# Designed miniproteins, single chains, continued (3), part 61

Each design is a single chain, and the fold is of that chain. pLDDT is the mean over its residues in the fold that is shown.

## One batch from the design tools (miniprotein)

Design m10103
Fold by ESMFold2-Fast:
Structure m10103 (fold): chain A 87 residues (1-87)
Amino acid sequence: MKAHAILSVSFAAMDAISSSKLTIDQALEAAELLGEIIDLMNSIEDEDLALELAGKVSDILDSTKGKDGDELIEALREAKKLVEEAL
């Protein structure tokens, strides 16, 4: 189900954000980027594509756990670009 894809991305993002050393400004930018990614994924009608993209986004976010905020922000930008290019 598409809801599973969105939940997977949301959980991965919460884990990455909570484990990273973020400033308030970085946390706000991360939240904005996550919101944009979720909106893009919610526009996908193909459930299989949504699940595939959710897996890729989650892997990107998981790779940033415990790293600095700049790496998380860059990973979120790359994840957003990945979803946009797949649409």
Scores: mean pLDDT 79

Design m10104
Fold by ESMFold2-Fast:
Structure m10104 (fold): chain A 90 residues (1-90)
Amino acid sequence: DLEKKKEQLIKEASRLYAQILGLLEGKTEPEVLEKRAKGIESILKNLSEEELKQALLDTIKMAEGLKKLRPELSPLTDRLIEVAKQLLNL
């Protein structure tokens, strides 16, 4: 089911993005991260197919840039890039 796969990947990307932002801001409380992730997920789910593709490409570019500037975030940025690529291939 492509729709279920898409929803699962959007949810994972949203959680990863929230974790990266939380680490950059020094705010890693689970409740704060969960609320941020749900906010990002809501935004991504309401994008058109073209807007979502652009957002995913921008996310990959941002994550690659962050990986270069903040190597300690590599586990999160690498997974976010992989999830974004999987979403682009759906």
Scores: mean pLDDT 88

Design m10105
Fold by ESMFold2-Fast:
Structure m10105 (fold): chain A 71 residues (1-71)
Amino acid sequence: GEEGARRAAEAGAAGDVQAAGRAGYEASLKIGGNTLAADKAGTAAAIGAGQGDPERARELAFRGMELARKA
């Protein structure tokens, strides 16, 4: 969970909220997190990375996590 959120936030700092959500999702799964924990990590990190508009950041994070699930 925590490592996933951190990785997603680092990606989002580069200005890509979708990549932030994807990175958090994948990183959370890698450290043994289930899908629910991965979704939480990705969404939280993307919102944090967006900072100025949490609702918009969350919407983009959902799209990023959808792409991560298919990859």
Scores: mean pLDDT 63

Design m10106
Fold by ESMFold2-Fast:
Structure m10106 (fold): chain A 101 residues (1-101)
Amino acid sequence: NVDKKIEELLEKAKKYLENAKTMEDIDKALSYLFKASTLWATNEPSEEQKEKYKEVLDKLIELLKKEPEVDDSILKLLEFFKKYTETTEKRRQKLIEEKNK
């Protein structure tokens, strides 16, 4: 159920990016990407989910680079997502190690 919800959120993000006509469409894509990442905080992402997340993120970065008026704050948000995913995985590993020690 949660895995299917993550997949649906990632697909919605991708569709908004593919059909992006306004910054509002890009904001919607970001919103769906955020929701998917928050679900990963309590559910381990599959390799397929990680690949889809990276694909959406890479497309977002490419679109934003083509928009000269886009605020650097959006790029910082994308960096935050990359760091958040990495930090969440590290925290999960540390908790497992502490329980075994």
Scores: mean pLDDT 68

Design m10107
Fold by ESMFold2-Fast:
Structure m10107 (fold): chain A 81 residues (1-81)
Amino acid sequence: MSIVERALRLARTASPEVAALLISAAAEYQYHKPKLTEEEAAKVEALLERMVEAAEAGDVAALRQHFAELRELLLKAASRP
C-alpha cells in the first residue's frame, strides 16, 4: 500500500480536522507530483509518513508542522521556471 493510500484510509476514521489535513496533503502531492524530481517526491512521501505517524499519535501540532513543511516543498518545486 502506498503512503498516499495509508493517509487516505486513516482520514476515513480520523477527526474532521485531522482528515482535512491528510486529504489535503495527499491531494496536493498528487497534483504537483508530475513537476517533482524523484528526490523531491521521496522527501514529500517521507513527510506524508511523518503526518500519518503524528495523526496516529493524536499529535495535531506535529501534524500541522509536517503539513506546512510538505506544502512548502510542493510550492517551491511548482514555482520552478
Scores: mean pLDDT 85

Design m10108
Fold by ESMFold2-Fast:
Structure m10108 (fold): chain A 81 residues (1-81)
Amino acid sequence: SSIVEEIESKLSEENQEKIDKLEMEVAMAVAQRLPREELEALLEKAFKEIKKILKESGVPEEVIEEYLKLLRERVEAAVAA
């Protein structure tokens, strides 16, 4: 995806690792079948932190919103599976 490539080009290795850890925490919560309310709270916190990192890295707001939308869609698909 061109969006992923744009994000990766703007992120430092440290910030990429931080985002990867946040995405892993979400994936683990889904795998552990956390209650929906707890999963939503974790998603809100993780997405807020990812958005902050991407904004500080100079990623345009429209690209950030599209990336977070893709992440949420992947989470909903994983929960439904």
Scores: mean pLDDT 83

Design m10109
Fold by ESMFold2-Fast:
Structure m10109 (fold): chain A 69 residues (1-69)
Amino acid sequence: DVEKRVRLIVLALLLNHGEDVTPEQAARFAEEALGVKVDLETVQKYLDEARKKSPEELEAEFLRLSREL
């Protein structure tokens, strides 16, 4: 599922780079990693949702998504 893979990449970037991650950077990384075009609005939504969570919650979600792929 491309959507789950994009979410996984966004979570990985936030866990490694924190609040400095831009939607443009996340979209670029997802496009390079997956070979698919990703809408900035979709990436922005995932970033906004993730930024409302604690680091522990982000790590747990990353592990859950990685097991589903």
Scores: mean pLDDT 79

Design m10110
Fold by ESMFold2-Fast:
Structure m10110 (fold): chain A 62 residues (1-62)
Amino acid sequence: GPSGGELAGQLAEANSGRENAGPEEVAGAARAAHDLVPSTSPEEAARGASERTGAEPAKPPE
């Protein structure tokens, strides 16, 4: 099933598209995914969003 990291990737892709997502979109999607799936670590969510969009996170989420 979708992990919180996968959900973060889907949110980032939906918001900007995989090819147009930047570090800010990745960070936002990671926070949203953590809120929706509390068992997801902030770092796992950020990695999932980055992997799905190809964008590097600007900094670790909190």
Scores: mean pLDDT 66

Design m10111
Fold by ESMFold2-Fast:
Structure m10111 (fold): chain A 89 residues (1-89)
Amino acid sequence: MEELRQAARDFLDSVREQAEKAIELAKKNPEEAKKLLDDIRSAVDGFVAGLLADPEAREVALQVGREANRIIDEAQKKIDSIEEELKKK
């Protein structure tokens, strides 16, 4: 169980790192930043689906899904804001 919780923490740290990279990328290329964010969403879906194969991991899967979606939603808002500023010139 601790190994599972550690894997979840490591995964969420990776999601945060990739989300920050997407935000920085958006300042130069919003379209590539959106693609990176979509890749992050796919990685989250895959990780959560893997955990849901084990009934005992369901609570961890739901917690990871909620936290990852929160991180992604905040990154999406920042990317959208950056894209609008770039269009305004």
Scores: mean pLDDT 84

Design m10112
Fold by ESMFold2-Fast:
Structure m10112 (fold): chain A 96 residues (1-96)
Amino acid sequence: SEEEIKKLEKELRELGYSPEQIKRILDMIDAISETEEEKVQMLKLLVENRKIISGKIPLPSPEEQKQFDEKMDELVQRFVALLREERAAARAAAAG
């Protein structure tokens, strides 16, 4: 829900992301997600990843880490694909 998204935004701010960075993350997740549930799952994954990196939560088990890494890889590939599309669109707009 939007309320869950707002809570995750607050967590990202507490983890050191700027409002501009958070807006960009939300815009990208919105572009690649089909449902609010998927948006929430992607945001939770990013927050958990940042908490692990920053030492805010304990290291996951090897099995949990493998599942987490696979989900992060999928999300990163979708973001990279979106960025390539946005860049191509921007170049096309600049050329027209």
Scores: mean pLDDT 74

Design m10113
Fold by ESMFold2-Fast:
Structure m10113 (fold): chain A 73 residues (1-73)
Amino acid sequence: MTPEEIEREIAEAEKEFAALPEAEKTPEREQQFRAQVLLARGYVEGRLEEALAELEPLYPEAVARAREHLRKA
């Protein structure tokens, strides 16, 4: 995937998240989603480990969730 393609997928995912029912838009889920977006950008830039380190102090639980998501992907 090219950086441009990932940016488009991120934009589509953001629209899908915005379309979710309010009951599913929990702060924890939003935080997890934001962490995944940052990791995807870090992956494209070849700086995945740096992205993980940057996110950990800001979103420690979201980073843990993102790590599990990446292992499954």
Scores: mean pLDDT 67

Design m10114
Fold by ESMFold2-Fast:
Structure m10114 (fold): chain A 68 residues (1-68)
Amino acid sequence: SDAAIAAATAALRAHGVPEALARRAAEGIVTLLNEGFSRDQIVALAAAQGVPREAAEAAVAAAEKALA
């Protein structure tokens, strides 16, 4: 959802991720959540793409809250 992407993007930016990367990472995180991937799997995939683990964890939490 747009709200989940916005929430994840804001969380990534709060952790120092640049806007363009934050938006793309947020879109990926929301897609994987909707496809049923676990938080741990999503964080690992985001880390493999260069997103700091703490930022990825915050983004997943923000997206989950917005999707609830």
Scores: mean pLDDT 85

Design m10115
Fold by ESMFold2-Fast:
Structure m10115 (fold): chain A 81 residues (1-81)
Amino acid sequence: SSVEKEINELLGNILEAINNRDVEKALETLKQLEKLLKENGLLSPEIQKLLDEIRAAIENRDYAKAYELLLELKKEIDKEM
């Protein structure tokens, strides 16, 4: 679906921002992903918790943890689609 493609593009953009140590871009793109997930009824409590944990990891510059949590987020989103 077009929504699945947009979600995957946003996830890729967050991963790129994390790899570049670009905190501002990573957080802005994460916010865009959260909005898209909410608008499409995909914002489960599990996904919301992962988004909150990813945000905290990025803000703390724990890029390894942010990367691991993003992979877990992708897996959880794929279960809903």
Scores: mean pLDDT 88

Design m10116
Fold by ESMFold2-Fast:
Structure m10116 (fold): chain A 65 residues (1-65)
Amino acid sequence: MIRTDPFIDPFTGKTFNSAKELTEGIKAALEKDTGVKVDPANMSEEQKNYLADKSGEAVEAEAAA
């Protein structure tokens, strides 16, 4: 999905589309890997924060570089 949406925030943590895609990718990968349906309602907040943290780091590195 190629869309030119600006990373308006100075990577405060919730504006990059990559984070959203990463979350979806993780869910799909988990389901494929385990064969079990991933329920975001049952998912721990730690996993959600881990995704945001990872995405933030990658975005910051790319934006800063």
Scores: mean pLDDT 51

Design m10117
Fold by ESMFold2-Fast:
Structure m10117 (fold): chain A 72 residues (1-72)
Amino acid sequence: MRAEVFGRAAALAADRATPEQAKRIADNAVKYLSTLSKEEIEKAVNAAREVAERSPLAQMVADKLEELYKKK
């Protein structure tokens, strides 16, 4: 799966979840994406940010992925 597709899917899943589920989705997304290159993580962050513009819960995923990107 491409990183951008995964990032967008995680953000969309969080938007339809409870706050606790959204946090778990974000944590699992970080775990998966942590094995990828910094460039692939950036693509996932950008895709999640597009969803986050319309959703506070999706913003949680985007913020967590951006934190991972900054650590790489």
Scores: mean pLDDT 82

Design m10118
Fold by ESMFold2-Fast:
Structure m10118 (fold): chain A 61 residues (1-61)
Amino acid sequence: SAAELQRRLLRGAELLATTDKSVREVAYEVGFPSQATFTRAFTAAFGVTPAEFKARVRAER
């Protein structure tokens, strides 16, 4: 469902912000079949790629 997808993406954003895990590791931990599928869904939801999101969170520390 859309609600489950949103929960997985929010969990992914939390892990990217609070851990040193790679985008690939986060994608699999939140249950996506690939980094590419996660990146597409995340970018559609948040307007930035997971890699850009991770870089911005670290830069604004």
Scores: mean pLDDT 85

Design m10119
Fold by ESMFold2-Fast:
Structure m10119 (fold): chain A 65 residues (1-65)
Amino acid sequence: SSALDSLTVSQYTALQLQIMAMRQQNSSRQQILDDVRAFLSPVLSPQQLDAVLAQLAEEIAREEA
């Protein structure tokens, strides 16, 4: 199951736009994860945030391969 499915459509869209902006700047995977943590920390619980970041790290790793 996807931890990202717990986000609202607006939150997911904002997250995708943020990630796209960071990728256009050639940000590293770690920089993207750090920025996403800061972006989502006000709207997610710590446990949910960790689950989302774990899934996102896996997805970014697949896209970089």
Scores: mean pLDDT 77

Design m10120
Fold by ESMFold2-Fast:
Structure m10120 (fold): chain A 78 residues (1-78)
Amino acid sequence: MVEEARRRMVELGVEAGVPREDAERAADRALSLTPSSASDLEKATAIALGILDVARRTLSPEQVEELRRRLQELLEEL
């Protein structure tokens, strides 16, 4: 489940304008900072926050808000 969520969230980041390599590194870093005992939802949430942190450096505030909304919708489907 977490691997599929990671894949889908990276794609949302890329569609928003985040470079794929940056989105993938953000997801990997977020997972490395999350306890192995965390739930799949907690791990997916950490990935979403990591991608948003990278997006804030690259994208406009409006683009970041749209990406945040899409990531939130995905998390609610998990």
Scores: mean pLDDT 84

Design m10121
Fold by ESMFold2-Fast:
Structure m10121 (fold): chain A 91 residues (1-91)
Amino acid sequence: AAANLARAYELVSQAGKTLEEQLRQQGIKSSVSVEQVSDTTLKVTVESEDPEKAKEAGQQLQAAAASLPEVSSATLKQEGNKAVITVTVKP
């Protein structure tokens, strides 16, 4: 469990940082944050001044997280100018 969470955190954080850098190069103000909310769950928040860009970025991070062998599920919730992804890792 702990090893799967640590690896998922590292990989999702790296993907989020890459996406934030790509949006910055396009002149789009955005931030990506990754928070551990339990021993099996990460919360990823994508915030942008453009709600559509937050949604697109959130969908990309959801797909990336869901593709990881350590991840059992990744769910996306749109909240205005924020996209929130809940990532659950395997035990």
Scores: mean pLDDT 83

Design m10122
Fold by ESMFold2-Fast:
Structure m10122 (fold): chain A 68 residues (1-68)
Amino acid sequence: SAARKAVEEADRAGARSVLEGKTPQEAILEAARVLADHGIPEGRKAAEYAEQGKVDEAVRHLRRAGEL
């Protein structure tokens, strides 16, 4: 339940970032930070990769977080 809520909140944060005209890297980073703030380890890894501009790696870790 808590993990599902974190994923839903992250999805909303990412979607809002896209609507605000942010880059894909910025949208992914905002979604990843939401997951990280909820204590999701894959969210922390996604944020680390997004901060480095490694968008594909960040997306893989976000996908893994969604499997929770």
Scores: mean pLDDT 82

Design m10123
Fold by ESMFold2-Fast:
Parts: C-alpha cells; sequence; structure tokens
Structure m10123 (fold): chain A 61 residues (1-61)
C-alpha cells in the first residue's frame, strides 16, 4: 500500500492522519516528515496571521 495523508480542520483545530503504510516504511517516514513541516506551517500561520482560540469572552469585571 501507499501512504495516504489527510489534513483537515475540525473545530478550528488541524487534524492530521496517516493511513496505509506501517510507520516503519520509508513512505510513512517521508509522509511524517512532510506532515510535520506542514503542521509547523499551520501553527505559524495561526499564531502570526490569525488564531482566535478563545472565541467568546466573559469577564466578571
Amino acid sequence: MEVRVEVRLENGQPVIRVEGEPPDSPEAQAALDALGAWFDRVRAMRAAGETLPVGSRAVFR
């Protein structure tokens, strides 16, 4: 089998999954490396360009 990598957002959170190959295969290793780089970029984008993790605020005053 080949490695299938899916990345999507759920509830504003990046969800990453790898299917197909066992983790020891070179394809899985390459996919994990690419996945890690993509995840780092998504985190950087959220922190730099966006990211409102709080949503609604409530202050007691």
Scores: mean pLDDT 56

Design m10124
Fold by ESMFold2-Fast:
Structure m10124 (fold): chain A 94 residues (1-94)
Amino acid sequence: MSPLVKEAKKLIEEMVKEKDPKKMMDLAREFAELMSKLSEEEQEEVIEYFIEKAKEMSDEKKDLLLTSLITILSELGMDETAEKLAKAAEEMFK
């Protein structure tokens, strides 16, 4: 497994478990910056892992985290990745 993919998956697990909104936002920012360094295939693997782990989250926490991540990615100019995550969000709420 790529070291960056492993790090991204670890950040996902930390975001899922984090109860402090401020710390969760710090993790979300770190995750978004890491996503910018991943290949398209690595981004897809990480997003699939995020969909699976998001099932452990409340709908309220999913909404907050996904909205925050999409906003951060757009602010970083990663509109394509933000769109991929927005589409993935539809699967997370099923």
Scores: mean pLDDT 80

Design m10125
Fold by ESMFold2-Fast:
Structure m10125 (fold): chain A 84 residues (1-84)
Amino acid sequence: SMLEEIRKLTERAAEVAERAARAEMLAAGASEEEAEAAGERARERVLGLGEKIAELYQKPETKKLAEEQLKKLEEITEEAERAL
């Protein structure tokens, strides 16, 4: 189902965002604690975005917008994963 696809991509995107934010902070000379906090914030932002996409998908009027947002999330996740 599309809701299952949204969930799976959101989980993957959240993990990638966490890793990317942590790696970026460490590369900039931040502490392990600062890097972990940045990673957690990035994860929470992506999880929240996934919930919004799922909500948009459940309404006929916003279903197409949900599909467009999901595609953008997939593209951003692929770009971030390549940079890691």
Scores: mean pLDDT 88

Design m10126
Fold by ESMFold2-Fast:
Structure m10126 (fold): chain A 65 residues (1-65)
Amino acid sequence: MEEGIERARELLEKGDLEGAEETVERLDQALQQAKASNAIVDPQEYEKLQQEVRELREEIRRAKE
C-alpha cells in the first residue's frame, strides 16, 4: 500500500498523469477489497490510506487543469 502511494507520487512528479491515475485506481480497488475482506484491522490505518488516495486523485485532477 505505502509502496503504491510512493509510486503514484513519483509518476505524478515525472508528469506521467496516465500512470499516476492507473496506480491510484489500483490502490483504491485494493483498499475496497481489503475493507470488504477485513484485511485491514486498524481503522486509523484504513482512514489514513483512504485520505492519501483522495489526495493523490486531487493532485492528478489539478495537474490536468
Scores: mean pLDDT 76

Design m10127
Fold by ESMFold2-Fast:
Structure m10127 (fold): chain A 69 residues (1-69)
Amino acid sequence: MSVESLATGVAVAGLRGGVEAAAKLLRKYFEMLGISKSDEEVEETARRITAAARAGDLQAATDVLQAAL
């Protein structure tokens, strides 16, 4: 799955369920990819992706996730 597809999934979760929902999905993606992140880093990344999604900027959401990988 592409970074864009993953970022879109997290963005949609954030729009529907807030930062907590985005963080939960993002943590699952990091675990599946074998990437170790602290709860604080996951929440901060989810917060940034959710903010970008609320601004209508999916490219910014994708860039945030790509930088976290």
Scores: mean pLDDT 83

Design m10128
Fold by ESMFold2-Fast:
Structure m10128 (fold): chain A 74 residues (1-74)
Amino acid sequence: SMEEVKEEMEKINEAILKLAEEMLAAGVPREVVFHSARQLLEREREIFIKEHPEAEELVEEQVKKTLEELRKLL
C-alpha cells in the first residue's frame, strides 16, 4: 500500500540522514558525505519505483524531502 511505502521510505531516509551525520562527525568531507547519501537515495528511488510504480509521485516527494534535509547538514 501507499502507506507501507511511505513508512518504509521514512525509516530508510532517517537511517541515511543518521549515517550522513555520523560521517560528518567522523571528519568525512561534506562533498563525500553528500555524494554517498545521494547515491543511496538514487538507489532507493530506483527500487521503490520498480516495486511500486503506482507510488512514483510519493517516492519522488520522499527523496526530495530527504535531499533538502541532507542539504541543511552542509
Scores: mean pLDDT 87

Design m10129
Fold by ESMFold2-Fast:
Structure m10129 (fold): chain A 75 residues (1-75)
Amino acid sequence: EKVEKAKELLKKAFSYIREALQALRAGDVPRAREAIEKAKKYLEEFKKVSDNKTLIDSLQSLLDALEARIAAREA
């Protein structure tokens, strides 16, 4: 059950990361922000059910990079 929950949370996090990338490519900054916020929420839930530090760190770095791209685009 915990493994299935971790897999579903990870799938949702990646889905929102994909949505954020699509929104950024379209120039839709508000949509990209909402998608990143949702991806961050699912990553935090994933951290509660998984101790895979390498995967967690990789996802966090990707989200940080997307947030930096939004900040740069707004400046």
Scores: mean pLDDT 81

Design m10130
Fold by ESMFold2-Fast:
Structure m10130 (fold): chain A 94 residues (1-94)
Amino acid sequence: MKVLRIQIRTEKPLSEEAFEEVKKAVEEIAKSYGGELVEARQVGNTLVLDVRLPEDMSDEEILELVKEIEKRVREIAKKHGIKVLSINAWLEEL
């Protein structure tokens, strides 16, 4: 099973409202690619999002999904007055 882990570092923790908005956005994007948001957690200034992907999803499709998530997360953070410091994504095998 392919799981994409996305780690987002912010200048300060997201509010509950901002975090829920990020979760909803990532869930919508994941579903549009045939995937699913498996877990979302915030530890201090770091968000960790685990997205289950179809096994046959291409590298190009994964890159596009990551770009769409990055764009939406940055837009949500900006709306809530929070700077995104970094976004890193990698594949985990389970």
Scores: mean pLDDT 85

Design m10131
Fold by ESMFold2-Fast:
Structure m10131 (fold): chain A 95 residues (1-95)
Amino acid sequence: SAAAKKEEEEALFKKWEAAFRATVELLTERQRKLLEEKYKEALKKAKTKEEKEEIEKKYKEELEKLERERAEQLAQVPVWAKGLVEGLQKVEKSR
């Protein structure tokens, strides 16, 4: 029935939305760790208070950029999930 197909489509959408969201969070966490390690290494090499302040400022700017990119990607997750579900349905129709 049309109702059963709609429930299957909604369930598939929710599965892929969760998968894309988890992927965005995983990649963001990896980037946060890379930025933290870069920050720690830069601080070890800094010789003056001014150099340390510049390194801290750049680190904060990179974290803010990463958070903006994460928010933008999370906003796109429903679009990605819908596109994938529609793509899978086209493959099924071609069988």
Scores: mean pLDDT 87

Design m10132
Fold by ESMFold2-Fast:
Structure m10132 (fold): chain A 95 residues (1-95)
Amino acid sequence: SKEKAAELIAKAIVERYDREAQALLIKRILSEAGYRLDEAQVYADKVLAAESDEERIEIIAEILKTLSKEQLKKIAEELAENGSELAKEALKLLE
């Protein structure tokens, strides 16, 4: 399912990047998905404000669930090329 893929991608992002890099990546992803820079920054700020990896995974997963299957596939492919096994599993769900 798309929702399960979004959850796996969120875990992959939090596992591989520090807090600041997670926020920058989310800002880039949302901008590429057609969000205005000011709107993308609001979501990046939510990631930065989160106190735990678990909370960041939840926030990022909810953001990713708003994206298309095609956009999620692109993100998962980039993470899988970097060796993320979670992203490889997400790609199987996105077919």
Scores: mean pLDDT 87

Design m10133
Fold by ESMFold2-Fast:
Order: C-alpha cells, then structure tokens, then sequence
Structure m10133 (fold): chain A 75 residues (1-75)
C-alpha cells in the first residue's frame, strides 16, 4: 500500500462498522500511525481496543471489516 496521510486513514477508518471520527482518531493515536494500525496483529489490535474501553464484540467486528479491506487491497 502507498503511504496514507492521517486524513486519508481517518476517512478509511470511518468506513468501518462502529467507527466514527472520534474513534478513528483514537485508533490512530493508540497505534501511533495508520501503517502500524494496518500491520497490527489481532492480539495487539484487541488489546488496544480494550485500552480504549471498546467492547470485545465491537472490536472483533471492526477487526473483521479491516481484514476484509486489507484482503481486497492485497489481492
């Protein structure tokens, strides 16, 4: 993937289920940048979602949607 700006990552994240602009910004902050977020393991992602007080079921739905997106762009 080409490097995305923070604005482009915010736009991408807001397409995911349960992710509004505030949560998208928190995700970028928690992972440091969008590239680290996209490279995170499931374990790392769920751990950071728990730190943001996101319920596990919601975090798993977001993870599944993000992985579906990554599978599409990697193909």
Amino acid sequence: LPALSDEEFLALLTTLPHVGPELAELLLTAFGNGNRLLSASREEFLARMAQLEIPEAVAEEIWAALQAYLAQVAA
Scores: mean pLDDT 77

Design m10134
Fold by ESMFold2-Fast:
Structure m10134 (fold): chain A 119 residues (1-119)
Amino acid sequence: SVEEKLESAKKLFEEGKQAFKEENFEEALLNFSGAIAILETLDKKTAPVLFVKALLYRAIAKKELGVSAEEVEKDLNEAEKVLSEVDLPPAIKENLQAAIEAIRNGDLETAVEILDALD
């Protein structure tokens, strides 16, 4: 069901965040990728903030691991696409857009602070 998929995605996302806080970026990447794979099977309107946050945390983990700029940009481009396809409160959308730009500029600390502040 959609609810079971969403709970599984949320669990993987929280496991990814825990790994990320412990600077286990390879484990964080694995868990965020699992969450994203589930969320991609759902309608974009089901959990758009969770989906964008998962994409952006994965992009940060990829940067910390030194993966190519092209692979990071794929996650940032998908996040921008989701934000263009869903209706969100302006403050949330602006904060997520600011996180995308922080990641592009290599300001990963600012990106993490923005994402952690979003409930």
Scores: mean pLDDT 90

Design m10135
Fold by ESMFold2-Fast:
Structure m10135 (fold): chain A 76 residues (1-76)
Amino acid sequence: MASREVLLALAEASLYLMSASIAKRQGDEEAAREYLRKAREAVERALALGEANPATPAEEVAAARSTLAALDEELA
């Protein structure tokens, strides 16, 4: 089930990223920041699940780490 759980966490992150974009478009920086934080938490969960499964491709783990780093920069 690890693959399904990882995909669900990534889908959740994508939903929050979309919500953050909409909030920023509307000038609601506080809501945008909140959604970015939730997206970061979802990516972090996906990364933890992916790292726990040795069958997860290294490139997918690297991509998740890159996304997490980008979100950290956006939240700074």
Scores: mean pLDDT 76

Design m10136
Fold by ESMFold2-Fast:
Order: C-alpha cells, then sequence, then structure tokens
Structure m10136 (fold): chain A 60 residues (1-60)
C-alpha cells in the first residue's frame, strides 16, 4: 500500500485535501462540499507515494 495525497478543487479552488491508502487501481472517494452536496467519484490512484489534483464538476 502507498500513501497518496488527493487535492480536491472546485472550479480551480482547493476545497479539500486528504490522504488515502492505495494498492493501485480505482478507488471510490466521497467528497462533501460546503453547500451539502455529496459527490462520489471513481478515481484511479497509483500504488506509489504521490500527490493528485482532481477538478470537481460544479454541483447543480
Amino acid sequence: KAKVTVVFKLDGKEIKKIEVESEGGVVEIEVELPDGTVLTLPVYIPEKDTTIELELPKPA
């Protein structure tokens, strides 16, 4: 397992930063936005220590 830092951005603005454990592959990550919107995203996370930046879609 590797430790991966994931930075969540909404329209270019960083809203959340987390660390996740990865064994390599697709991981389903749940992100709750300040307005109460909950997003569940399948994200490919490599099995190596790294930082990933993710751009979230705007909640409708």
Scores: mean pLDDT 74

Design m10137
Fold by ESMFold2-Fast:
Structure m10137 (fold): chain A 100 residues (1-100)
Amino acid sequence: MKRVVIATDGDPERAREAAEKVEGVEPIVVGGVRDERSIAEAVALAGTVGVAGLVAGASLREVARRALEAGVPVRLFDSIEEIPEAIRALLAGADEPASL
């Protein structure tokens, strides 16, 4: 089982449902990640031992940038339906981030 942090400004429950379509993944969904405290908490969580990295909505560029600066692998998505593919890309060991 691999843990992945999912940051979304959309519906957290729909994001969780999308992530659960990926076998062997335990999603940790964080919502409303736009203020400094929420960003810092999401980055710290994604950098925790046993967490594979961060999957973030493309509009959440600041949390993605902060995670990358902290050495956390990051993938971005434009829609909730892309979350499973973003997780698979992250888990495939592709350490190159999506464009910021």
Scores: mean pLDDT 79

Design m10138
Fold by ESMFold2-Fast:
Structure m10138 (fold): chain A 80 residues (1-80)
Amino acid sequence: EEEARARFAGAVGEAIYIAKKMSDELYKKVQEVADKLAEREGELSPETLAEIAERIYQAAKEGPDNMLKAIEEAKKLIDS
């Protein structure tokens, strides 16, 4: 649990850092999805939240188009 929360925070921080370098639009979108994921605390396990955040971070390293797709997929998971 504590490890999973640290993984979530780290992945979100890294994704925000990369997004800020890419564009203001991606920076805004990653903050919005991170806030929505945090709101799902208690409904989703800390491990699931960490996995979603890590997916966004990995996609961010691949480029802005991949990051945007990962953010949209995360939003679909939250909305389902």
Scores: mean pLDDT 81

